# Designs tried in a protein design run: designed miniproteins, single chains, continued (5). Part 29

Each design is a single chain, and the fold is of that chain. pLDDT is the mean over its residues in the fold that is shown.

## One batch from the design tools (miniprotein)

Design m17048
Fold by ESMFold2-Fast:
Structure m17048 (fold): chain A 72 residues (1-72)
Amino acid sequence: SLAEKYLELGKEYFKQGNYKEAAEYFKKAIELAEPGSQVRIEALAYLSAALHMLGNDEESLKLAAEAEREFG
């Protein structure tokens, strides 16, 4: 799916240390992924990690909590 492609692109930027670009692709994956899907949960977790690396701790914590809620 397109959501999976954006998640994989985000992971590639994250691996390269490009957290800002990674965050943008993870946001796109979240927008397209179904609530509760593995893709959305992973995208939320990776976005949280990317935002933490960028120093955006408040938003990072909110997204980590959302990922936990969707994981069940």
Scores: mean pLDDT 85

Design m17049
Fold by ESMFold2-Fast:
Structure m17049 (fold): chain A 67 residues (1-67)
Amino acid sequence: MTVDELIEAGRYDEAIRRLEEGLRTLRELGDDWGVAAMARRLGEALEKAGRFEEAERWRELSRQAAG
């Protein structure tokens, strides 16, 4: 099941965990683009889970990486 499928199924905690794991892996590889993409997805998943403060922090990090 993909992260998007987990979010559609309401399995937000599992989706968040997978995104956090993916973000750690991309950071270790030095993939700045991938880190920004995962941060954006993590922010969206956190928002859907009602964790708005955490979601905003991750969205901001994703935006800063773009400029």
Scores: mean pLDDT 78

Design m17050
Fold by ESMFold2-Fast:
Structure m17050 (fold): chain A 88 residues (1-88)
Amino acid sequence: SEQERLLEELRRTVDAAVAAALAGDEEAAVEEVRRAGELVRQLEIDSESAIELTGLAMALLAAAVEGGSERVAEAVGELIRLINELEE
């Protein structure tokens, strides 16, 4: 389905964001986090997808903390807020 395709693309985007954050590529990490937000806006959020999205966002936050970028952590915070707003 279109939703499954978007979710697979989101997983790949999150993996790229994590890799960039851990590598210290702040600009690339922020861009990928913003792209993840655009994909999240296109998803139909149910309880199952909300759990997965929260897990992905927590992994991004951990990578941002490990990479030492407050800017990436801020972008991930905005993504977490978006996920929570769409879940409601």
Scores: mean pLDDT 83

Design m17051
Fold by ESMFold2-Fast:
Structure m17051 (fold): chain A 89 residues (1-89)
Amino acid sequence: MEEKRKEVEKELKRAKYWADVAIGTGDPELAKKAAEELRRAGILAVQVGDFETAQEALDLLKRLGDAIPEVKETVEKAIKEIQDAIEKA
């Protein structure tokens, strides 16, 4: 359990880095990469009971979609998957 939570934190840090780069550059390809990384981190966070990290991933996905409209559909799908995982947990 604890080792998996550390892996979640590591994945979230990487996802945050890509989200910040994507927002700073306006690059839709980097934004798609960031959205996928945030989706994975959020789902893993739910699986290990780290709902605080899952919420942080959701907040970053919303920010990413607002900053780069080209990835809005990808972001909305990622948000839905994380929310569905939270409801089933």
Scores: mean pLDDT 83

Design m17052
Fold by ESMFold2-Fast:
Structure m17052 (fold): chain A 87 residues (1-87)
Amino acid sequence: SLEEKREKAKELMREAFKKITQAKSVDEAYEIVKEAVDKMIEELGASPELRERALKRIDEMKKNKKSLDEIVAEFAAIFQELLAEIE
């Protein structure tokens, strides 16, 4: 159900944030965020267009060498966008 998908996505988000707080480097944090977004997209059944947009945003942040706080903020924004698309 839609509610089950939302619950799973929120669980994946919480797990990702926990892993980010344990990350040894900014590069490790980027890999955690990318993996979490991929898993959320799979669980939510999001469109290929939304998936491509989310991954592009992550790649852009990595290229711009954003701080850990900026990565966390971007991840939260991507998560909210994914949830909105399945409503």
Scores: mean pLDDT 75

Design m17053
Fold by ESMFold2-Fast:
Structure m17053 (fold): chain A 75 residues (1-75)
Amino acid sequence: TAVREGNELAFEGMKLAAEGNEALKKGDLETAARKYEEAARLFREAASLYSGETREMLERNAEHLEKKAKELREK
């Protein structure tokens, strides 16, 4: 189902965001930025499978991760 596919994509996105956070703790800004960018992509794909508040939440999460990645690449 679309909900199951969306949940799978969102879960993978959360896992990649966590991997990005671990890379950031180790000072690996390049890996952290890449992981945040991939996580954001997955959240946007997940958002396309939802509607209403859930879609908006997933889109905001993607925007937040895209901003974090951009800030890391500016360092």
Scores: mean pLDDT 86

Design m17054
Fold by ESMFold2-Fast:
Order: structure tokens, then sequence, then C-alpha cells
Structure m17054 (fold): chain A 73 residues (1-73)
């Protein structure tokens, strides 16, 4: 679906922001992605990842992103 394509693009952009050390931008992009598909289980993990990044907990954020990716496969 169009919403899913936009979600994937936002998650990819968040990954690039993470690689650049821009955790604020990464968390904002993950929240936008979750808003597009709020009823998907993957979106709960995207929000948890965003919360972890806001706290500087990169390890937890990466774990949550892996869980989101498994559900979206």
Amino acid sequence: SEKRKKMVSLVSAAGIALSAGDYKLASELLRKAAELNPNEKASEYLLKAADALEKGDVESALKYLKEANKLDS
C-alpha cells in the first residue's frame, strides 16, 4: 500500500540519520512512520525505538527496530 511505502521510506531515512548520529531526527522520522500505520504491531516497536533514542539508548533502539523489521517481513 502507499502508506506502507511511505513508512518504509521514513524508516530508511531514520536509519541514515542514526548512522550520522542524529538521534533527534531519527526519533522524529520513526514517530512519523508509526503514525502512518498506527494499528500495526511493528508501529509499537517504532515508537519504542524513538523513545529509546530520545534517552540516548541506542542499543535498545536497535533491538526494537529489529523486532519491527521481523513483523514487516
Scores: mean pLDDT 83

Design m17055
Fold by ESMFold2-Fast:
Order: C-alpha cells, then sequence, then structure tokens
Structure m17055 (fold): chain A 79 residues (1-79)
C-alpha cells in the first residue's frame, strides 16, 4: 500500500539521518541530548515524525513527506 511505503520512507529518512550524525560525531549528538536546546529540538522532531506517520496512515502522503523533512531538519539542527 502507498501509506505503508510512505511510513517506511519517513521512518527511514529520520533513522538514516540520526545514524549519519552519530557516525560523524557521536559526542556532538550525545551533547545535543544533554542540552536543553537540543532536547527541545529532538522532542519537536519526534512530534513531527509521529504526525508524519499519522498523515501517511490517513492517506495524506504529501503531508507525511513534508512533516518528515521538517523532522530531519530539526534533528540536523539539534546535532
Amino acid sequence: SESLKAIEEVVRKVVDTVRELYARDPAGLEAALASPEGRRLLEEAERLLKEAVKAALEGDIEKARELAERAVELVRRAA
């Protein structure tokens, strides 16, 4: 189904971004998790990822992709 493919795509984008950041700078990502600013950004990214999955389940594939891209951007800003 298109919704399942979109869910796989949005989850993979976020997971691959985290893996990339951790592989490049594990200390930087750990520092982000310890900082109040980084934690806020990561919590907002998690919220957006949950919204993206929900949008995909509801068949709004375009919204799911947009929300996932915003989540990726926040993860990159946190690190």
Scores: mean pLDDT 83

Design m17056
Fold by ESMFold2-Fast:
Structure m17056 (fold): chain A 86 residues (1-86)
Amino acid sequence: MTVTIVIKGADEKAKKIALEMAEGLRKGGYKVEVEIEGDTVTITIHDADMGAYFAALALAGELWAAGYEVETKAEGDTFTITVKKG
């Protein structure tokens, strides 16, 4: 199963948090690709299990704890996190 995490509205700090999560997933043994286009970060996790999905929820919580307003949406294999500076 492939899981895609899309972070929209990411400033430099939010991008850093997302990249640190992607690095953590790679260290956990997942195959992870990251693409950054403007304020959008796309993290693609190959051969993903439920652990990868829960990592996406943890990322949303970490962004909220960092001072962002966070909205989440799950559609099939895609988890979208929209962030706005509070």
Scores: mean pLDDT 82

Design m17057
Fold by ESMFold2-Fast:
Structure m17057 (fold): chain A 67 residues (1-67)
Amino acid sequence: MKIAVIYTEKAREEAEALIAKLKEKYPDAEITVIEARNGKEALELAQEIEKTTGWKVFVVLTEEEVL
């Protein structure tokens, strides 16, 4: 199973917590971690990766960055 985790610098701690949880729940999963500049870029990257690769994508944003 391939997973992409996209986060912003502000949500780094939340992203690290999610990645740890995903590694514990899916130890055989290949996890790719991507830092975006802002929430809009994170969402655009998530859509592009899902369309291009079909991977499971998780977007981690702070409440202030959620549209």
Scores: mean pLDDT 79

Design m17058
Fold by ESMFold2-Fast:
Structure m17058 (fold): chain A 72 residues (1-72)
Amino acid sequence: AEEARERIREGVELVEEGKRLLKEAKTIEEVARGIGLVLRGIGLLLDVALRGERGEVPEELGREARELLAKL
């Protein structure tokens, strides 16, 4: 449970940081970095969402991850 909550937190933080980088990007390298962070964050949220469907983490955490993904 704690590990899944940390994955959700890290995923959100990565998406938010990636979005911030993309908004302020001045170089192609910064664009690539921002996209990479967003994709990594999405991957963490997807992992928790899928594990929730499999019953490997509490359903509530899987639902939280799915709702966060839907808001992207």
Scores: mean pLDDT 86

Design m17059
Fold by ESMFold2-Fast:
Structure m17059 (fold): chain A 68 residues (1-68)
Amino acid sequence: MLLQLSEEGLEEVERRARERGVPETVIRVALHELRTNRFTEEELIDALTRGLGLSRAEAREIVRRYAL
């Protein structure tokens, strides 16, 4: 099954990435990719952890709560 984050999930991810000091350009590119593509659960967790600096546990919580 291919997943996509809800807009609420994208807003939460954006907020957390900014709090961690991720550059705005990196956040903008990552959010664009998250909006335009669908991912497996593993790919989505990887995108959140590697792209936006979230922990694996935090990424799993976000996917569980906000994935469509």
Scores: mean pLDDT 84

Design m17060
Fold by ESMFold2-Fast:
Structure m17060 (fold): chain A 65 residues (1-65)
Amino acid sequence: MTIQERYDAGVKAVEEEASKLPPELQKRAYLAGRFAASKIAAEGGTPEETVQAARDAVQRLAREA
């Protein structure tokens, strides 16, 4: 699998989780989730690890806001 395929899976997960948040938090959640997905994908993580990291980043931001 390519880095792009892993990253795309993470971005899709971010879009799904961020869309559930208030509009004021969506931009911050999107940036945090995409950063986490990019990092794991670039480091050779699995699609599941990339998706989980993205979801964790969005959920953490939502709870800390």
Scores: mean pLDDT 78

Design m17061
Fold by ESMFold2-Fast:
Structure m17061 (fold): chain A 88 residues (1-88)
Amino acid sequence: DPEEIKKRIEEFEKERKEVNSEKVLELLKEKSNIDKPTVEESLAESIGRQLEVEGKKATREELLEAAKAMLEGSHEEAEEKLERVVNG
């Protein structure tokens, strides 16, 4: 059933693009021409920088997991915050 296949593809893409990750990846790739793992590290550093401004600190591992969740996760509020960090 073509409709079921399309639905499955959309769900799969949604898991990866829940954070508007396609646009974020293109934006960072244009700037650095870097692969996905390095893009996740850049996003993790941006998140860490914001936490430091608030007087909070997270480990590198926590920041990387947050960045991966942003690119693949379902937290739309977190997506907007991440986009603002990338664009700021």
Scores: mean pLDDT 58

Design m17062
Fold by ESMFold2-Fast:
Structure m17062 (fold): chain A 70 residues (1-70)
Amino acid sequence: SEDLIKAGKIYLNAGDLERAEKYFKQALEQATTPEQKAEALKGLGDVYKKKGDEEKAKKYYEEAKKLNPE
């Protein structure tokens, strides 16, 4: 849900990458729209970027862009 995405963003901003990842993964699993899936995937990309995993971050951003190419 959007609330899970918001929770993920809160933990991401707080630097709690472990909780941020869990919330974004749960948001992705519960997503019912392409927009919700794209936001969750973008959140996972942001998590992996902060972890220094640029390859995983890029993969998640590319998947998000395919679902919501803004």
Scores: mean pLDDT 84

Design m17063
Fold by ESMFold2-Fast:
Structure m17063 (fold): chain A 65 residues (1-65)
Amino acid sequence: SKEALIGEILGPLRALGASDAELAKIGKVLEGKSEEELLAAKEALQPYLDAGDLAGAIDTLLAFK
C-alpha cells in the first residue's frame, strides 16, 4: 500500500536521526506521489541509507521528481 511504502521510507530516516518535524514535512511530500513514484524514490534512497547519509537521503528524496 501507499501508506506502507511511505512508512518504509520514513522509518530508516528516523533511525538515522531525522526529527519528527522533518519526517512530517517529508511525509506530506510523499503523500502527493503515486505508489510507482514511491517505489522509485525508495530505490533512489537506498545508497544513501546504506552509507548512513541522512542529509543526502533527505535532499535526494525532496528533489525526486
Scores: mean pLDDT 80

Design m17064
Fold by ESMFold2-Fast:
Structure m17064 (fold): chain A 76 residues (1-76)
Amino acid sequence: ADELFEKGKELADEGMRLAREGRLEEAIEKLEEAAEYFREAAKKYEEEGDYEKAKEALEYAEAALAQAERIRESLA
């Protein structure tokens, strides 16, 4: 669970870095990938009975998807 959550954070950081560099399409891909890792982490935390960490991981997933959507809107 923690490994998936940390990977999600790494991907989200990479996505935000790419967005700052103006690589918007690549940023969207990384942020969407980060959200998938956060969702998988949340599922694993829930299976382990760690509902607090599961909720945190879902909040991170939602934030990553919201950021990806904002970038996508800027491309339209």
Scores: mean pLDDT 85

Design m17065
Fold by ESMFold2-Fast:
Structure m17065 (fold): chain A 87 residues (1-87)
Amino acid sequence: MEEKREKVRKAIAAAVLGTSGLVAAEMGDLKTARNAFQGAIDLASEISPEAAEHFQRALEAVQAGDLETARKHLLEGIRALDKAVEE
């Protein structure tokens, strides 16, 4: 149960950081967006390489100014975290 609880905590933290990163990017705060997405990538990489890859692509899209692609990858990353916690 402890391992599953730690995965859930990391998944929630990664999802919160990724969402915060997208909100910051939509507000034009690219420094906060970059820091938040990097935190999401670091946490997600410990539980789901698939989620970490999606958050990395979301960060790259934010840096390119493509907020639609960033949003799609954020949602796919959160979906991958949900799957990793259920497995």
Scores: mean pLDDT 86

Design m17066
Fold by ESMFold2-Fast:
Structure m17066 (fold): chain A 65 residues (1-65)
Amino acid sequence: MEEKIEEFKKRVEELEKRGGTLQEWRDLAHELLDADVNDLEIWRRVGELIARHTLPGARAGAAAL
């Protein structure tokens, strides 16, 4: 399980580095669900990135305080 979590963390980092699209982030989230990954840190990070792409007009920067 932890090894699988590490794999997903690397995928998140790679997509973030490439500037992944909303579709790519959604696909990754679906893979996380399929893999039954319950790591809150990964989900929080993916959720933040999806939210940023889903609502580009939202103050994502303001959420950082």
Scores: mean pLDDT 68

Design m17067
Fold by ESMFold2-Fast:
Structure m17067 (fold): chain A 70 residues (1-70)
Amino acid sequence: SERQRLLDEIDELMEKIVNGEATPEDVERLRELLVKYFRDYEGLTPEEAQRRADRVLEALKKIAEKKKKS
């Protein structure tokens, strides 16, 4: 239930970024939620969770840039 609500919010924010609809606040919110998910549900350290969140955000930015150029 709590995990599913967290994943639903992550999915919504990821879609906003990919579609070019995200505010800077949406990006920071997604970073916070990704770090929380990786720590609470995948057992990562804070440092590992932050690095993984950064990699996810970079991948989403590249997808958004490619979609905008199409």
Scores: mean pLDDT 84

Design m17068
Fold by ESMFold2-Fast:
Structure m17068 (fold): chain A 64 residues (1-64)
Amino acid sequence: MGRERARRAIEALRARALTLPDEEASRRLVERAEEALEALERGAPISEVFERLAEIGRELEAAQ
């Protein structure tokens, strides 16, 4: 299901954010991943959730 896949993607991004050497960037990106999970659980459209995840992923790559 789209929701299970989105939740798994959020978990993966959160795990990657936790490995960042910059504690400030790590904390910020973990919070954004948690906000994406909350939006998913509140019934936000899957497309919106994946757009949020793509943005978080780009920032994560820039922070490494």
Scores: mean pLDDT 81

Design m17069
Fold by ESMFold2-Fast:
Structure m17069 (fold): chain A 70 residues (1-70)
Amino acid sequence: SEALREEAKRLAAGLAVQAGIAKAKEMGLKVLGVEVEVSDKKVVATITTDEGTIVATLDLETLEVTVELK
């Protein structure tokens, strides 16, 4: 069902954002902005902070979440 796929993408986007924000809080960084890009294969959340950018990527095929500070 397309409706269920869209709901799954919405939930995945929320998980990626929460992972990125959790990393910022763990590091004591101030969150200034959040951007999310959703595709059929990946969700990428970009968290802008006062000392850099955190990128949280959720792979929709493997369900692996990776978080990187740039």
Scores: mean pLDDT 84

Design m17070
Fold by ESMFold2-Fast:
Structure m17070 (fold): chain A 95 residues (1-95)
Amino acid sequence: SVQELARAIAEKLRENGGKISAEEFGELLVEHLGVPREQAERFAEEMKKLAGSKEVDATELADIARKAGELAGLPPETVERIEQAALAGALLALS
């Protein structure tokens, strides 16, 4: 669910000094949203390209995750859920 994904993102951000790895984010999409592994791997690769790094800062996470989902060819509804979870997760971690 989006709520469970947001909580998992917040936990990873707190554990890693306000950053989450693209690979860990992709794994969370498989676990919490049922995104197929092939698409989740493509998503992680697009995130790394957009961030210029294997890790993404909480402040950029929602925007980068949305763009990565679009570039990975995820359905618009799934991209919206990812963006919502990323934003909520970042806000939870930074609060």
Scores: mean pLDDT 88

Design m17071
Fold by ESMFold2-Fast:
Structure m17071 (fold): chain A 64 residues (1-64)
Amino acid sequence: SSELVEQASALLKKGIELFNQGKYEEAIKYYEEALKVAEQLSGVVGEIAKREIEKELKKAKEAL
C-alpha cells in the first residue's frame, strides 16, 4: 500500500515538473501511469489520489 502511494506520488510529481516545463504530452503520459497505480489503491486514499491525478491530467490535456 505505502509502496503504491510512493509510486503514484513520484509519477504525479514528475508529471507536474514536465507540465511546468511546457511538456504537456510527456506530463499526460506520467499522469496516466500515476492513475494506473492509483487504481490499485483501495479506500479513501485511492479516491483522493485518483481525483488529484485526474484534475492535473485534465489541465494538461486542455493546455495542448
Scores: mean pLDDT 86

Design m17072
Fold by ESMFold2-Fast:
Structure m17072 (fold): chain A 69 residues (1-69)
Amino acid sequence: MTITKTATVGSNTGIVTVETDSLNAKLEAKGEGSNAVYVALFEKDGKTVGVAASDGNSHTLTVTVTVEE
């Protein structure tokens, strides 16, 4: 199954974990102000199934994750 999520660039540094249909989505932010970047890491059963990154000022990141068998 394909799952699409969105994230927005910010100035906060941290990790946000989201669980969706047995998938874990983790968002990490690094840096500050307009140099902040978000990295979206999607995992299933401890394996990475999708990753995307975005940078800039208030940009929206769209990430697609597919579930493998």
Scores: mean pLDDT 46

Design m17073
Fold by ESMFold2-Fast:
Structure m17073 (fold): chain A 71 residues (1-71)
Amino acid sequence: KEKLKKELLELIGEILRIIGEIFDLERELERAKKEGDEEKAKELEKKIEELEKRRKELLEKMRELSKKLDE
């Protein structure tokens, strides 16, 4: 169980890091929209979408590891 706990903590850390990155990018996106920089806004939206997809994948892995820890 100790190895699985370490893997779970690593996943949690990675998820939190991605959430922070999404938050920062969303703030940049709001600034870009306010400044009328449509090109930068589109780039930021794409990056946010990619990070949200990655976050969902990691959350799924976290759920799987959590179930294994319950065994």
Scores: mean pLDDT 82

Design m17074
Fold by ESMFold2-Fast:
Structure m17074 (fold): chain A 77 residues (1-77)
Amino acid sequence: EPNLSLEEYRELWLEAIDKGLPSAPPEMKEFGERLKEAIENEDIEKLKEILAEAARKAGRDPEKARKELEEVLKLLE
């Protein structure tokens, strides 16, 4: 599997969001646009907030989701 930098992962995530948005319902499109904006601005704290909100809506622990993202970002730095 490819060893990608954080910058390369950002490009892949942005491409995935762009490909997914046309078929997503309006609520998910709004979520995807917010996620894309946070990625483009390199706003790690905003990314944590967005994923915590998504986890809460999915019935997951938002603190756990936030920590999981933090650990992934540390591995890519």
Scores: mean pLDDT 64

Design m17075
Fold by ESMFold2-Fast:
Structure m17075 (fold): chain A 82 residues (1-82)
Amino acid sequence: MPEVIRAARITVELSTISFQLRVVKESEDKEKILESAKEAYRAMGTLRDLDAPKDVLEKAEKILKEIEELAKEKGVEIPEKP
């Protein structure tokens, strides 16, 4: 993959995780929260597949952890795998 395209995709996927955190924070719809968590997990998987820099992966993992904790507070069970 051209480096410019890879870097752009890494930025998009990190932005996706950040956006899903906002959806989880602002939504009371359990189905919407679950789908946002699933999308964040997909984006995290893509970042790993793209061999994103360590600082990007650490930032994404921190946001994902916050999504997991907020979803649990709102009564949404997130599957460990998606």
Scores: mean pLDDT 81

Design m17076
Fold by ESMFold2-Fast:
Structure m17076 (fold): chain A 63 residues (1-63)
Amino acid sequence: SEEEIEKALEGIYADEELFKLAAKKFNADEEDKEKGIEEIREKLLSDEKAKKEFLDFLSGALP
């Protein structure tokens, strides 16, 4: 859901290492964290495949 995506993105924003991994994974801006998060968010909201890859990424990053 959109709420789950936003909550996950807030967690990524708070964690510099996790943000770097997510930005690299989704080809987002790594230098501008705010822009990078916006780019990831837009991809997840417009692409079902990207949303599935995001959930897989989170599962791989978390035990």
Scores: mean pLDDT 75

Design m17077
Fold by ESMFold2-Fast:
Parts: structure tokens; sequence; C-alpha cells
Structure m17077 (fold): chain A 84 residues (1-84)
């Protein structure tokens, strides 16, 4: 597995942990986790552009729900992937 793919998957996993800790609304949580699952699949396929797109969608959902902690975690994950 390429080092870049492992770093991207680690960033997505950290964002997923933030969702479990901070996102209290079950419907919002499920939707964000589904986007993170798709982002991880895109990253494993080497499609980092698609992974970033999905993480940006997840961030918008967190922002709309008022979950600033999860939105910040998702922004951090996006920055890690953009620097790979």
Amino acid sequence: VPKETLLVEAAITMAEMAVYVHTKDPEVREKILELLREAAEAARAGDFERAIELLREAKKLAEEAGDEATAKALENAIKVIEEV
C-alpha cells in the first residue's frame, strides 16, 4: 500500500472518530459516516480528488447541523489529503 494512501486513510479515520464523539444527531451522524466510507473507498482506489470532494460534502453537513468540532476535524482531514 502506498504511504500516501495510508496517510489519507488515517486522516479519514481520525475524522470518523470525531463524528462518533461530537455528532449527537443520529441521522446527521449516519449521513456523514456514509460520506466518510465513500471517501475511504475513493482513497483506496487512488482517487484523492473524489475523497476530498466527499469530505467537503461531509463538512457542509456538519456545519449545517451546527457541529463545529466535527466540521473542524473534517477540514483538518481535507488539508492532510491536499498536502499528499
Scores: mean pLDDT 84

Design m17078
Fold by ESMFold2-Fast:
Structure m17078 (fold): chain A 72 residues (1-72)
Amino acid sequence: LEGKSIEELLKELAVYLQSPREEHRERGFEIARYLLEHRPEARDEVRALLEQLLATNTDPAVRARLRELLAR
């Protein structure tokens, strides 16, 4: 993840978390956690994207994980 730009990671995050495949969603959560922990300059953009996804996602397990990330 270190070799990718913040913009690239944000685009991947949006695509992966909206994927119907659980493997892709897991990758999306890894990217979100990495950005929140290691790239504080992207915090506002990551939080905005997670809030947007929380508003549109109906899966309770995904919603719970999104809320967990936003609580940081």
Scores: mean pLDDT 79

Design m17079
Fold by ESMFold2-Fast:
Structure m17079 (fold): chain A 70 residues (1-70)
Amino acid sequence: ARLYLKLARIYENLGNYEKAVEYYKKAIDANDPSIEDAIKNRAASLMFMAVQLKDKKTAAQALEVLSKLP
């Protein structure tokens, strides 16, 4: 869980938003309550990045991440 969150943040900082979204999904799927708030706070940023890229696939993945948050 924490490793996936760290990888997601690294890819986000590198501007690789597609991989960032992928690793955030893996972090959510690990169901670790210690990082739940951190992922939830990042969901809005992920949606913004997906829209900015105009990549329909990445936008759909970001929306899927948002729908899986508690």
Scores: mean pLDDT 69

Design m17080
Fold by ESMFold2-Fast:
Order: sequence, then C-alpha cells, then structure tokens
Structure m17080 (fold): chain A 58 residues (1-58)
Amino acid sequence: MDMGIKTKEQADAALKAATKALKQPNDEEAKKVAREELKKAGLSEESIKTLVEQVLLS
C-alpha cells in the first residue's frame, strides 16, 4: 500500500461518522463538523453534496 494518508478506507470511515452527524437535524454544529471531516478526508464539495442528498433522501 502506497502512503495514502487519505485512503479510500479512511474516507469511508469518515463518511460513516459524518453521516451520523448529518442525520441530526437539530444539531447544526454536528453538520458543520461533518462537512469539515469530509473535506479533510479529501472529498470534493460535489461529493459532499451528493452524500448529504443520499442520506437525507433515503
């Protein structure tokens, strides 16, 4: 495995954690933190929007 500090596995773990926060509509701070974590994992704004819509529309 080549030095992937932002690997797909790490990104997936961050997505799972962030998704839990995004499902808490009364917790605005949690939503902001979730977006920040997704950006740290190397996701683009487009990917973040897609994930949020998938979670909220599911």
Scores: mean pLDDT 64

Design m17081
Fold by ESMFold2-Fast:
Structure m17081 (fold): chain A 74 residues (1-74)
Amino acid sequence: SMSAIEEQALAEAEKLIEEGERALRASDYETARRLFEEAIRVLEESGSKSPRAKELKRRAESGLALADMFAASA
């Protein structure tokens, strides 16, 4: 079962992912990269293995891959 601290960490990661996705749409790849990297750190520090944590990590890793590709090309 998820603790209140774990749920707060997942909510924080989701906000970071949503901000990263907005930065990608704005072609702000450096900002998007940092936001997705921070989301991954929050998820890893939480230690959560819940289905929600796995889905958020998948979204963050996908976004980071796109941001890294475009940032490295700048």
Scores: mean pLDDT 86

Design m17082
Fold by ESMFold2-Fast:
Structure m17082 (fold): chain A 57 residues (1-57)
Amino acid sequence: MLYRATKDFPKLNSRTLAFKKGDIIEVLREVNENFWLGKSLKTGEVGYVPKSWLEPV
């Protein structure tokens, strides 16, 4: 399912996904209650994203 970033998220480590407000993220799976595994449609990178910073498209 596609989600939109509500704010900028910096690269914290090699496993997290960096994104800008308005970027579209494809959610691949839920990892835990706070993080999803997502793919940036802009960059093609895959990494952990904080789900509370994403909204459904």
Scores: mean pLDDT 81

Design m17083
Fold by ESMFold2-Fast:
Structure m17083 (fold): chain A 100 residues (1-100)
Amino acid sequence: SWDDLRDYVLSQVPSSLRSQVQQVMDQTQQRIDQTPPGDYLTMMSHVDQMVSQIQGMVFGYYVSQGVPPQEAARTASNVGNQMYNQMSSWVQQQYDSKVS
């Protein structure tokens, strides 16, 4: 479910970022819900924007903690890639369910 995905994503980010990440995810859910039926590309664009925002937050957090920018970028990319895979699979399942 979306709640399971949200809980998963929140478990992958620093606790100090969780409230901001939750807001981004809640906004993204609303945008997906408001997307016209069958517009898979628009749904995926919302997922991509969400992942990019969360990656930026994770990157900024680690840089602020003294992690070198290259290492912070690698960590943020790994988190973002895992989130994207989970979210894209969920969107595909929701899309297939609605158009079948």
Scores: mean pLDDT 80

Design m17084
Fold by ESMFold2-Fast:
Structure m17084 (fold): chain A 118 residues (1-118)
Amino acid sequence: MEPSLDELVQEIIENLKNLEDIKNVENAIKLIQLILDRGLALSPEQMRAILDALMAKVGALETPPALAPELDALARSGTLTGEELLLRQMLANLEALKEELIRKEEEERRKREELEKL
C-alpha cells in the first residue's frame, strides 16, 4: 500500500529529528525524492513543518555552489514551483550532510585501525 501524503510528511519529520544517523538522512532523501517524482502538492503548512524540522538541525538552508546554476535555470524557466525548488534545495543539503557523515565514519574507522596497531 502506498502511504498517504500526511504519512510521508510525518516520516520525513521523524527522520529529520536525528540527522546524525546516516540511515535517517538516507530515508529523508528517499521520501523527498518520492514527493518530487510523483509531483505531489504539499500544503503550505506541510512544507513549513518539514522546513522548520530541517532548519532546527542545520540552522540555514544553503544551495551547494555546484547546483546553484541548475536550480536558478529551472526557477527561471517557470517549470518549477517555489515548493519544488525548496524541496530540491532540501535534497541538496541532505546529500551534502550524508557525504559528511560518511567521511566522519571513515575517519573513526581509521582511528580504530591505528589503535589496533598499538
Scores: mean pLDDT 70

